# Designed miniproteins, single chains, continued (2), part 26

Each design is a single chain, and the fold is of that chain. pLDDT is the mean over its residues in the fold that is shown.

## One batch from the design tools (miniprotein)

Design m4883
Fold by ESMFold2-Fast:
Structure m4883 (fold): chain A 85 residues (1-85)
Amino acid sequence: SMELIEELDRLFKAAVLAALEAGDEALAAQLGTLGRQTIEAVNKGDYETAIALVEQAAALARAAGVERAAAHMDKALELIKKAKE
């Protein structure tokens, strides 16, 4: 849905900003790419791929120690799982 896409875009932008504020430009670029891929998957109705991409984004943020970015990704994961139901 458009509402889900708008929420996901907002959450990925917040995660990218958190990575940039932490000084991790590489993580910010990775999260930006994963965000675009996640929105494309949702637009195609491919919620399984969207879930896998967000789980990857959350794992990358946690591995980098950017907990604020990981929290945004956890919220994105919750929203996609709820939309899949």
Scores: mean pLDDT 91

Design m4884
Fold by ESMFold2-Fast:
Structure m4884 (fold): chain A 102 residues (1-102)
Amino acid sequence: MTPAERARELAERLQRHPLSKEEIDELADMLKQIADTLKAAGVHPEAADRLKQLADELRKASPEEANRILVRFLREAAETDPVLASMLVAAFEGVELLKKKK
């Protein structure tokens, strides 16, 4: 499955099963970690800045608004930015791994 296909699947999943506030906060932390790592490595700085902006918006939003923002970003990234789509997918997978290790 391509990153774009996975991002679209995640958007559909979120519409059926919205994330809780705790899950949104964990995702925002993961997005910031990915963005900081990319900036430190000097790779994909524009994608890193967009991930950081998304993380900040998710933390400030209500759970309902955060889920709407995530669905929109996943769909837009899937259509226009395969690098951003890959990073969003990685953030979701990172959160799922953290849940299994807790």
Scores: mean pLDDT 81

Design m4885
Fold by ESMFold2-Fast:
Structure m4885 (fold): chain A 64 residues (1-64)
Amino acid sequence: AVEFGPEVDSWSDEQLRALLESHDEAVFRNLSNIATSRVVSLAVELGYDFEVDPETRSITVRRP
């Protein structure tokens, strides 16, 4: 899996969507609440699976 952090806050929704579509699995760590919400919203729009792990403060997005 590819892994990303707080840099996601500076990305456009188009860049983030393209990244999610390019990878079977992406893991995001240490995101702000706003960035987490954006990632979840895009995963839902794309029909991808997502999982939030509160222990590692990560969100994993998987292509179906």
Scores: mean pLDDT 80

Design m4886
Fold by ESMFold2-Fast:
Structure m4886 (fold): chain A 90 residues (1-90)
Amino acid sequence: PAPVPPGASLEAQREAIENGRKAGLTDPQAGASAGGAGTVAYELGRFPTPEELAKAGRQAMADAGLPVPTPEQAAKSGEGAIRGGERAGA
């Protein structure tokens, strides 16, 4: 998966936010987590591990000045965003 480009569909963005909310994140945290997850997946060329997703998502939230969640919440949000993006991108 690649990072979501500017102008990505509202449907893909809404699904990323929905998955973040299921992990207990705010909408801005869900968006940052989805961006971090997409970036790390692109760099690795494979589905990231939960630890890789947690690190990328938490770093993206910190860089955006947002509250940083638990590694578990960040990993769940990132995994959901990648899987949701795959479904929405079909």
Scores: mean pLDDT 71

Design m4887
Fold by ESMFold2-Fast:
Structure m4887 (fold): chain A 91 residues (1-91)
Amino acid sequence: MSVSNAAQPDGSVVRTVTNTEPDEVVVTFQISTPEGTATEVARMGPGETRSATIKLSKSTTATGTATVQRMVDGELVTTTLTAEPVEVKAA
């Protein structure tokens, strides 16, 4: 699994997650700002990449997590990936 968090010149934040596992996973994206938290859930197949975008109204620091849930031998395995905080300038 990989997760990245990138500030865009237009005042948005893009979070990208890639499923590098050989099996299907369910990913919960959470982007947190002082203005609020956005959450998206996506089902991802092997090698699939998903991105979530949030537009900010004010310049701020965006943080967040991606929680990955997968079934391994009938057991639910949960892994949390933390994206690096990024400074975002509102446009």
Scores: mean pLDDT 74

Design m4888
Fold by ESMFold2-Fast:
Structure m4888 (fold): chain A 118 residues (1-118)
Amino acid sequence: MKKEEEEKKKKIEELKKQIIDGFKEHLESGKIVEADEEKRKESLERHKTTPLAHLLRAIQAVMEGKMEEMDKEIDKFLDILGVSEELREIMREALKEAVLEIAEELKKKGIKHLALSE
């Protein structure tokens, strides 16, 4: 039991790192861009069928203190990705932790709104 919980925790930490690293790579490449509120809303609505749009909506929800909205957007991310039931719980946990960390970093930088460039 304890050894299986430690293994699960390691997988969550690995996935969290991959999510954060992928987010930073997209931000550095210009696929994710700083924007105003209007451009954010338009961009994320256009890309609402992509997992990345729901990741950005989850981050924005945390920045606005809307934790239930964060949970809904994470579930939409997982639904679009077609994640298996077994992997869904681990990925949900990793996504929540990643989104919280990203939101805090963005707040420290004074970034309020993010959009997708394409």
Scores: mean pLDDT 84

Design m4889
Fold by ESMFold2-Fast:
Structure m4889 (fold): chain A 65 residues (1-65)
Amino acid sequence: MIERVTLKNGYILEYDSDSESARLLSPDGEVIGTLSVPEGAGIEDALEKIVEEGRKNMPELKLEA
């Protein structure tokens, strides 16, 4: 099952619970990054991890959950 969350600045988090993977999309739909999530983690855990890594590596994007 695929779940999507739009972040406050228009970026999109897409999580696939069947593959336990997440990806970050730009507002125009381009893939910026991907990550695997631990077994039993939901989209909320993936969102927190992506936002934290984005703030660290790309502070100019101002990612917020």
Scores: mean pLDDT 69

Design m4890
Fold by ESMFold2-Fast:
Structure m4890 (fold): chain A 75 residues (1-75)
Amino acid sequence: MVEELTQQAQELIKQADEALAQGDVETARKLYQQAVELYRQASLLARETGLVPASDDVIEAGVAALEEEMQKRVA
């Protein structure tokens, strides 16, 4: 479950990056927001399921990085 959510978020990030490459800021913004939501869900599930700290740290870092990237790229 957590891994699946994280992988789906990564797919959305890839699509968002492609949209930005095309200059489609609105599509990129929506895709980044969806990816952030999936990472947040994955982070909550990781906490509930007691995943190893490395996985928790990666998910938290990913959420923070996505939020920062979204602010820089799409505001």
Scores: mean pLDDT 69

Design m4891
Fold by ESMFold2-Fast:
Structure m4891 (fold): chain A 91 residues (1-91)
Amino acid sequence: AGNPQLLADDLRRAVEEGDSETARAMVSGLASSAEGDGESRVKLSEEVNKLPDEEIFELARFAADALASHDLGTASSLTRSKVLETIEKLK
């Protein structure tokens, strides 16, 4: 259980303060919660850990906007899709 607006505010604060570790952990957690199996969750977390801080801040801004506009499940799925798109773009 989580309040999407409070999570959005926490993500925006992490970006504003330049806290890439918190932003990365929150983005990874949101995206991974949309994964069906443990292997996919591990692989997604490993790929997120390889992303540059600039891409993490962009993903955190995207996730915050998704959380502000949607329920937690939908925001999680949208964040996962954006993470996968970003990983593919940077290959």
Scores: mean pLDDT 82

Design m4892
Fold by ESMFold2-Fast:
Structure m4892 (fold): chain A 90 residues (1-90)
Amino acid sequence: SVNREIFETMVKVHGMEVTERNGETVATKSTETENGSTTLTVVLTPENNLTITAESYDKETKKTSKESLVIPGEFKSAEEIENYLLEQLK
């Protein structure tokens, strides 16, 4: 599974802590930077859906930002990918 390979690569590259919960595999990593902190959370579901969430705290502005990306399971059809991308472009 491509999403499983992405998950495993992120865990290895970032040295993430891995926990299993309700059939989901969850990896987390918190990093302090010069400008604040970043928490990276990656969730792999039994259906091979991958959710990547980055939560950043900015030390100068004292603001928190959160971004999430969902990559649906590896074996989705080309039509499903096309429909998903068209919805994101609205």
Scores: mean pLDDT 75

Design m4893
Fold by ESMFold2-Fast:
Structure m4893 (fold): chain A 95 residues (1-95)
Amino acid sequence: SKEELVREIERIYTRTLARMDAARDDLARVKALALEALGEIEELVKRHLDEESQRKVAEIVAEARERIERARSVDEVRATLNEAMSRIGKIVNES
């Protein structure tokens, strides 16, 4: 199920990037899409990983949410989401 978890996260991320690109002229919509993706990934992690890994992912998601909400451009939202995905990927691979 670890390989399935990685595939599910990758699918959410790829879908979200495409939706954000389509909505690039609407910063509020881009933020909503990124926050929705982080929430989906956090819930997915809660179903598949141990409590310690869940806590680490929740911390990354909380930091990313705060940064996304304060973002002033689509590029800042995208950069924040990409950084959060990289950090979450490391936790999943080390779990």
Scores: mean pLDDT 88

Design m4894
Fold by ESMFold2-Fast:
Structure m4894 (fold): chain A 89 residues (1-89)
Amino acid sequence: MEEERRRLAERVREVTEQAIEGAKKVDPSLAEQIKAYGEGLVEAVRAGTDPEKALALADEMISLAEQAGLTDIAERIREVKAEIERLAK
């Protein structure tokens, strides 16, 4: 489970970096919010102690990505959210 959490945290970091890059082209304020929630999500996934918090952070990131018009990124974050739910069982 620790290796799975580590790999998921790395995927969250990668998606967050892509979301920040895309959002900067649209609205720098959205990019800053995505960075904050993404950093929180990476830590929550790595810790593995509060899946509800991780899911809430993922939902915020999906909302921000959709606001920035980053539909593909939002879909990737939904995949991360599904994996968080799977690992919580």
Scores: mean pLDDT 84

Design m4895
Fold by ESMFold2-Fast:
Structure m4895 (fold): chain A 94 residues (1-94)
Amino acid sequence: SALDRALAAFRALAAALKARFPELAPGVDEIVALVDRIAAATSLEELLALARELGRRLQAMAARVKDDPEAQALLDQMDRQALGILTLRADALA
């Protein structure tokens, strides 16, 4: 499915970020866990609450990597995939 492909792409980007920057692994793993919860969300209310938490975690990660262009590029790609996953889940719950 489109969702399965987007989740696979997101996990591949997360794995690449952790491989290049092992010190980010705990924060990246928390973000991956939130995206997995978004993929399993059963209501729009749950989805919106998880989306807000994901936004906070991604913003905190962006602040941490602000001086590293390689980490920023990977995180930017993760942000785009996360938005795609959120859109697919919102459409499925509407």
Scores: mean pLDDT 88

Design m4896
Fold by ESMFold2-Fast:
Order: sequence, then C-alpha cells, then structure tokens
Structure m4896 (fold): chain A 68 residues (1-68)
Amino acid sequence: EEIEELRERANKVVKELEKIDPQFAKDVKEYIDELLKEGTPEALELIRQIIDTVEKYVKEMKEEKEKA
C-alpha cells in the first residue's frame, strides 16, 4: 500500500532527523501526518518531496559532521 510505504519512509527519515534537529523532526512529522490524513494524490506527492528533501538534508548534515 502506497500510503503505508510513505509512512514507513517518513518514520525512518524523521527518526534520523531527530538525532540532528529534534524540533525540525517534530514539525516534519506533524506535517506529514496531516498530509497522510488528507490522502489525496497531491498530498502523497508532497510527502514524497518532503521525504526526499529531508533525506538530502540529513545526508548533508552527516557529511559536515564527518568533515569536522
């Protein structure tokens, strides 16, 4: 199920983000949960974009820590 797959991806990404920025992780989690409740194709596409953006952010933050 697409919605369940997005929820799993979101939970994984939010968990990683909590280690970097707990407040941002909370805000992202709440926004994704609202979009999941809406359940429109547009909302699901926005969730995918949010997950991709947060994954990129987490990767960049981890890379910066490795260089330090």
Scores: mean pLDDT 78

Design m4897
Fold by ESMFold2-Fast:
Structure m4897 (fold): chain A 98 residues (1-98)
Amino acid sequence: SIEEIQRKIAEEFTNNISKLDKEEVLKLMDEAIAAEKDELLRKLIEAVKALIAGDKTKAAEILSEIMKLPVGKLKKLSTKELAYLILQALYEEQKKKA
């Protein structure tokens, strides 16, 4: 059920990217990245920013580094699949802090 919830969130995110004011959202994302002190969380925000900007390759490269998965496999994934992996990485990080 957690995987189902994460998939639903990734789908909603992907479906709504086209409705965002990208210039304003990217500006807010840059501010969030600059304010973030946690290196892993900062990289996850950078991956989200890359997906919003339409740079799937950049998002895949960041996730490859974080998750230690082959970048070639990640580059073949959809925006929805990459968003799901970002949520999964965030969830695993929160689990370690609990």
Scores: mean pLDDT 82

Design m4898
Fold by ESMFold2-Fast:
Structure m4898 (fold): chain A 65 residues (1-65)
Amino acid sequence: GNAESGRKLLEEAERLGREGVRAVIAGDEQSAARLGEKSKELAEQAAKAFLEAGDIEGANRALGY
């Protein structure tokens, strides 16, 4: 992993998180659950990529700290 890979993964995680919030507002519980789970997976992958690159701040941001 590297910082660029971490950024791309975090951007995708944030995009899916926003889509999940919209699904909650629309009452689509199945889509909300799926999008939230995928967003969390990508955020964890982003954090690992940032840690491998030595970017502690990026990792903390990806983990919601």
Scores: mean pLDDT 84

Design m4899
Fold by ESMFold2-Fast:
Structure m4899 (fold): chain A 66 residues (1-66)
Amino acid sequence: VPVGPRRVVLTAEVSGMTVTLTATFPDQGVTRTTTVTLDAPGTHTVSVEVTVGGQRLTVELDVTVP
């Protein structure tokens, strides 16, 4: 059975070369945080895998570090 659309809130915090990505699914009460240290400036894709409501989801965000 198809499920309705899910809401996800993404927050990215950059501190130097360190990126903290937080994915929150408020309807399911699930929050997952991933911290990644980048080795070069530029745009990088950061991903976090979350299990919400028995479903495995991958959330990706492009982050630019100066």
Scores: mean pLDDT 74

Design m4900
Fold by ESMFold2-Fast:
Structure m4900 (fold): chain A 87 residues (1-87)
Amino acid sequence: SVAEEIAQLRREWAVAERLVDARVAEAERLPPAERARLLADTIAGLDALIRHYEALRAESTDPEVRALLDEMIAALRERRAALRAAQ
């Protein structure tokens, strides 16, 4: 159902946000070389996740699902931009 899809997407988004926060906190405690690698790995993960949700957005016909995917993609792109600026 649409409600189950929305609930699943919201859970996935919450997990992604917590993971990014954890990686940023870890990076702040690392030497420059290890910090750069962790940030690069986190960015690569966000790139893959954004591509996945963009593909899902292109296939979705329900306006509530599409609106949530737009919100998620925008938020993840903002996090990715912040991480790129931190490199």
Scores: mean pLDDT 91

Design m4901
Fold by ESMFold2-Fast:
Structure m4901 (fold): chain A 71 residues (1-71)
Amino acid sequence: IEEDLLSVEEARRLGEELAKEKDPVTAIMGLGILAAASTPEARRALLETVLENSKDPEVREIAKRMLEELK
């Protein structure tokens, strides 16, 4: 399980990097990876960061949807 957690952490870092990209397709892929590899609290913080950095409506809508699900 320790190694499994490490793999999840690596996926989280990858998703975090992708989600920070201003490219909408890359950001969406990053959000998907983050959803699978993060706790709800960490996911919320990352989604808020994506929302602030992304100017694309599609990426924003996805991030907002995921944020609403965390309520």
Scores: mean pLDDT 66

Design m4902
Fold by ESMFold2-Fast:
Structure m4902 (fold): chain A 77 residues (1-77)
Amino acid sequence: MEELLRRAEELRERAREHRRLLDEYSAKSNALEAQSKAQGPVYFMEAADYGMLAVGHAASAVADEREAERLLREAEE
């Protein structure tokens, strides 16, 4: 039981870091896209790359949160 709670806590901490990186990379992608629109398409590919990184971290955060919820439910049984 205690091991399940510890693992759930670790997954939640990891999910929070993934959400922080999601926000950071989304902001960078949006800024570079705006820059490309104002100054020409110089940063278009970099904006796309940061957008893909943001999506990856979003998926990882959701996966970790769902696994943590499963472990917490199992610990309550």
Scores: mean pLDDT 82

Design m4903
Fold by ESMFold2-Fast:
Structure m4903 (fold): chain A 89 residues (1-89)
Amino acid sequence: MIDYSKVIEDIKAFIEEYERVRGPLPEETELSQAFRDFLLKRAKGNPENFYKAFLAAYGFEVRMLGDEYLPEALRGIKLAVEEIEKQLK
């Protein structure tokens, strides 16, 4: 069983490192919103499903859309993480 707080921490750390090297993520776009919605729908409030959805989406978006769309995908991931974090009160 995966610790939800640990999964959120690891994803946030990855995004912080990306922003430190590449600069801040772009503003929210339709693609980032669609990516957020995809992750939230697949997670269904389950931390294991969220982590699996994150890994599948990261592999799909990076490999299929290429580096050009990676910042928008990361924005969508950040939005999904923030929404889930609000539920962990």
Scores: mean pLDDT 67

Design m4904
Fold by ESMFold2-Fast:
Structure m4904 (fold): chain A 92 residues (1-92)
Amino acid sequence: LEEATEEARRLAYEAGKAYAQGDEARAAELNARALALIEEVKKTEPEEDVLVVLGAAQIGALEGLAEADPSLAAETEAARARIEAKIAEIRA
């Protein structure tokens, strides 16, 4: 589960960076890979763990976006805080 969470976050981070750089095709491919990983997790893990992996992927995407486009930093920070709060609630 931890390995899947880290890989999903990494794939989404690279997708966010690619999207911000204008490489929509690469961003779509990386997002598809992250979603495929989440679908595999859904087959074996409880729903709460699947939501944590999904949240990690969303945070990764926002971090990648902010890294490639600093003008989005404030917006991505606010969105990330909301997702982190939701993950914390699920893990509580």
Scores: mean pLDDT 76

Design m4905
Fold by ESMFold2-Fast:
Structure m4905 (fold): chain A 96 residues (1-96)
Amino acid sequence: ALELLEKALEILDEEAESEEELKKKQYEAFELILEALSLVLEELRKAGNKELEEELVKKFGEIMVKVGPEPTKEKLKKLAEEVKKEIEKIKEKLKK
C-alpha cells in the first residue's frame, strides 16, 4: 500500500508536456491513492479490527474535505502525503 502512494507522488512530480498528459497523470495518481487506501481497509476488515477501519475511513473523509472538489497536482500530492501518514500510524498500531 505505501509503495502505491510513493508511485503516486512520483507520477505527480513528473513534468507533463501537455494538459491532456497532466490530466492522465493526475487521474493515475488518484487511482493509486484510492487503491492503497482500499488495500489497507481490506486488510483491517480481514483482521476484524473495526476500530482502526473506522478511524481510517474518518481520517480519509477529513482529508478529502481539506483537498476540496477540484483536484490539482498540489492537492493530490497533499492527499497522497496525508493518506501515507495515516496508513503509517495504523501500521505502527498493528505492530503493538
Scores: mean pLDDT 74

Design m4906
Fold by ESMFold2-Fast:
Structure m4906 (fold): chain A 97 residues (1-97)
Amino acid sequence: SELKKELLELAENEDKEGLEELLKKLLQEAGEPEVEIKLTEQDIEILKEILENRDLDKKELVELAYQIYILSLNREEGLSVPKEELIKGIKETLDDR
């Protein structure tokens, strides 16, 4: 996927603003309301791990974008979840589709 390649290159370069814009665009194209996405370094690492280790179609990329958005919201509540557990949960969500 061209979109997967673009996301992976942005994540490898730690281009936070580019990733946030592309993820928002994917969600908007899927009919989601306009959302604000603020990524941390950990969120970028999670994105890279998932993008490098599986082939994702456009529908799965939209689901990944949504999971990262939810992760960014939950971080504001001070919930401490290990990166490995977050990656596992996202992968399981993608596999259920």
Scores: mean pLDDT 74

Design m4907
Fold by ESMFold2-Fast:
Structure m4907 (fold): chain A 82 residues (1-82)
Amino acid sequence: MISEAILEALEEIYRLIVEEGLSIEEAVKRVAERLREEGRDALADALLSLKPEEQYQLVGLALNIVGYDEELALKYRELALK
């Protein structure tokens, strides 16, 4: 089960990819650095321990749970694994 804190982090990863044009690896690194600054080291380490393919799938699952539209989901898919 995905917690609210994890969903928030995954949504930020999505926004960095779609709005800032970062790769999945770059977006996860930025979010993990912010999480560590906030004292959420365990969550940051958990996200960084995932392979890029697993990170991509987890963010995709979060988009489905939150109800993001098909256009935004397609944009994410095209940009995340560049």
Scores: mean pLDDT 74

Design m4908
Fold by ESMFold2-Fast:
Structure m4908 (fold): chain A 105 residues (1-105)
Amino acid sequence: SAKEEEVKKLLKKAVEEGKKVIDEVEKDESLSDNQKKTYLGSTFGVLEIHLTVLIKENEDNPEIKEELEKKLDYLVETSEEMEKLFDEGKVKEAIELARKALEEL
C-alpha cells in the first residue's frame, strides 16, 4: 500500500542517517570510549523514538504495526547488548553490532 511505502521510506532515511553517525564515531580518534558509547546510544534512542511514533501512526494497520514492533524490540535488545560491550571495553565489537543492527532494520 501507499502507506506501507511511505513508512519504509521514512525508516530507510532514519537508518541511513544513523549509519553515517556510526561511521563518523568509528573514525573519530579524538573521542573517548565513553563518548562513542554516548553518541551511539543517542543514535539508537532517536531511532527508537522514530519507530514508536510510526507504530502509533499505524495502530489501524496490524501487519505494519507488528513489523515495526519487532524492529523496535530488536533495536532495544541491541542497544542493551551494545552498552554491555562498551562497558566490557569491547568498543570495536559494539560499533560492529550497531552497524549490523541498522543494516538489518
Scores: mean pLDDT 86

Design m4909
Fold by ESMFold2-Fast:
Structure m4909 (fold): chain A 71 residues (1-71)
Amino acid sequence: GPEAERHAMAGAVYALSGDYAAAREHLLKAAEATPNPEAREHLLRGAEYAAAGDSAAAVRHVSLGGRAMRA
């Protein structure tokens, strides 16, 4: 839904900006807000990569989660 997509987008933006703490927080909120289990798994992995400082992997998983939410 729009709430999950909004948090996922914010998480991606924060990850690209190097704010890994904010990125992780928003991706965890996106995972909680989505009823889609595939999207949730990708968003949780994105949060893990954000916590590790891996912006590229975090954004990749946000993209996969977003695709699953719109399938």
Scores: mean pLDDT 87

Design m4910
Fold by ESMFold2-Fast:
Structure m4910 (fold): chain A 61 residues (1-61)
Amino acid sequence: MPSLRESALAYADLLAEERRLSPEERAALKGRIDAVVDEHGEDDREAVERAIRAVVAETLS
């Protein structure tokens, strides 16, 4: 039963593999995800999900 943080970090790992990011770039992406979860809290799932989607969209668009 993954936490919101665990799910978000797993998604970041998947994106890093698909985009062939370096270990440094992967760490930076996961750090941004951790910061988003820390800022908005795991209890505010909607806010965390929107923030994560914004980070991903900014990176991939």
Scores: mean pLDDT 72

Design m4911
Fold by ESMFold2-Fast:
Structure m4911 (fold): chain A 81 residues (1-81)
Amino acid sequence: SMEEEIKKIVEEAKKKLEEMLKKVESDPSMTPAQKSSARGMVERAIKELEELGKTAKSPEEARKTVEKALEEIEKLLQELK
C-alpha cells in the first residue's frame, strides 16, 4: 500500500540519521559540545520525519522530502567539524 511504502521510506531515512549520529559520537576528534549539538539536530530531524510519515500524500513526495532533510542534516553535521 501507499501508506506502507511511505512508512518504509521514513524508517530507512531515520536509520540513516541514526548512523550519521553514531559516526559523530564515535569520532574522537569531535568535542562533547559538537556531539551534543549533533544529537539535537538528529533528534529534531527524526521527529520531523515521523510527522512526514503521517502527512505525506505519496511515496514520491516522501522520498523528495527525506532526501532534502538528509542533505540538510549532513551539511549541518559537516559544519560542526
Scores: mean pLDDT 84

Design m4912
Fold by ESMFold2-Fast:
Structure m4912 (fold): chain A 97 residues (1-97)
Amino acid sequence: MDLDTFSEAAEKALKKSPPDTRYSRHHFTRDRVVRVEVLDAEGRLLAEKQLHESDEPVTRTVVTPLDPEVARLAQEELKKYRSPPSERELKATEENG
């Protein structure tokens, strides 16, 4: 009998949470963070960023819940840094020369 109430609450939570909920997973070696992953509520990889290449295995993993909007904004900001104007400036200089 209490199972019906639990089922309804669970369905309501799952219906709301999975599409909106995301998690950030940080992988640490003994010295530093080597990878950052963004996971869906299902635990599927949405994005992975390799911060450092390390031959050592991951010793610690930390999972933190993220708001999907915050995660997307952070990715957009990082894309700006990954597209430095120096490359465009070099190409423009070559066109002038």
Scores: mean pLDDT 55

Design m4913
Fold by ESMFold2-Fast:
Structure m4913 (fold): chain A 81 residues (1-81)
Amino acid sequence: ADAPLTDEQLEAAIEALTRVAEKYSPEVAEKVRDLLRKGAEEGKFRIAVTKAANLLLDAGVSEDEVARAFREMARRIAELK
């Protein structure tokens, strides 16, 4: 189980992942945003991150781009610790 995210950490995570998604599909970006918000609210953020990764891959984002987006997300979350 992850430590609870602050609102700032959650928004940073959403921004990092949706910025990549928006290049491919605005609809996928919206779904990623909704999944991450719901995941944080329900204490299922790790599951939501996994689902977001799958949505990005299905939208045509490469594994390397998804990995880069996840590294950026982790960096932004760490900066707000």
Scores: mean pLDDT 79

Design m4914
Fold by ESMFold2-Fast:
Structure m4914 (fold): chain A 117 residues (1-117)
Amino acid sequence: AESAADLVEAEGAVRLEATRQGNQAIAKVVYDPEKPVRVRARLGDAEVEVQVTPDSVHVRVLKGSATVTAGDRTVELKAGEEATLPRHPDGFSVRLRAGDDELILLLVPAERWEAER
């Protein structure tokens, strides 16, 4: 798999791992549950912004379309749309599509999650 780190910007993240295999890219963003993190992902003609706060996840699609999944909740967003979802303890995912290419953002809390309880 090749690096796909050029597709994703993760401000405030603990760790970012991004790989590409064929027409699919996967980016794993590990964040500190006590701190905000901001992610911006671009794939072809698709672009999404994700803000994680201690209370919630905010996803805004700038171009293209995205599917956001947090626990039992799934939301489909088009360009110009945004959604706010409650944080899930196991994290959440954003699937960004551009033609035949797909980028899956996996946002996962660091093990420090236990320190807040």
Scores: mean pLDDT 78

Design m4915
Fold by ESMFold2-Fast:
Structure m4915 (fold): chain A 77 residues (1-77)
Amino acid sequence: MSQEELEAALREFRERAPELEERWVAANPAELQPLVREYVRLRLRALEALAAGDEERAAALEKEMRAVLAEIQEKKS
């Protein structure tokens, strides 16, 4: 993708992030809702880092996302 196309995709994703957050948060018990919100926020930050060309920051944010996702899965078990 061109940088312009990537930035357009990011704007679209950012606009839809609240809707995705609402659906995912509402599907989870109250105890997990803060973790689900954190995951959505980290995902947005990771995409912003990728658009900025900051691969190291994107990788660090992806590690944080994976840790939050693992915690959600552990608490659901």
Scores: mean pLDDT 74

Design m4916
Fold by ESMFold2-Fast:
Structure m4916 (fold): chain A 96 residues (1-96)
Amino acid sequence: SPSIEELKEQLLSKIEQIKSILDLSPEQSKQIDELIEKIKNSTDFKELAQNLQKLFDILKQVYDKSSPEKQAQVQQLLNQALALAQELGAKLLAEE
């Protein structure tokens, strides 16, 4: 079973891959980078959940406006990132 740190690393790796494919505005890119830093430093479930929700909301906005080709490229990565986020959340709750 992966550790909390391993799950964070895997999740953030998927987010960086998605970020490289999607056409983010400079403002969206900055917001995502700030949220990545907050997620990286989060040790509390509530803080992590809030930052992940904000991150996925931005990614969804960009995804919904993307070409079908880019949507196809990121769909699997988004599903993997969401699954990792759920596993990370469950693991943090179990350690509270």
Scores: mean pLDDT 85

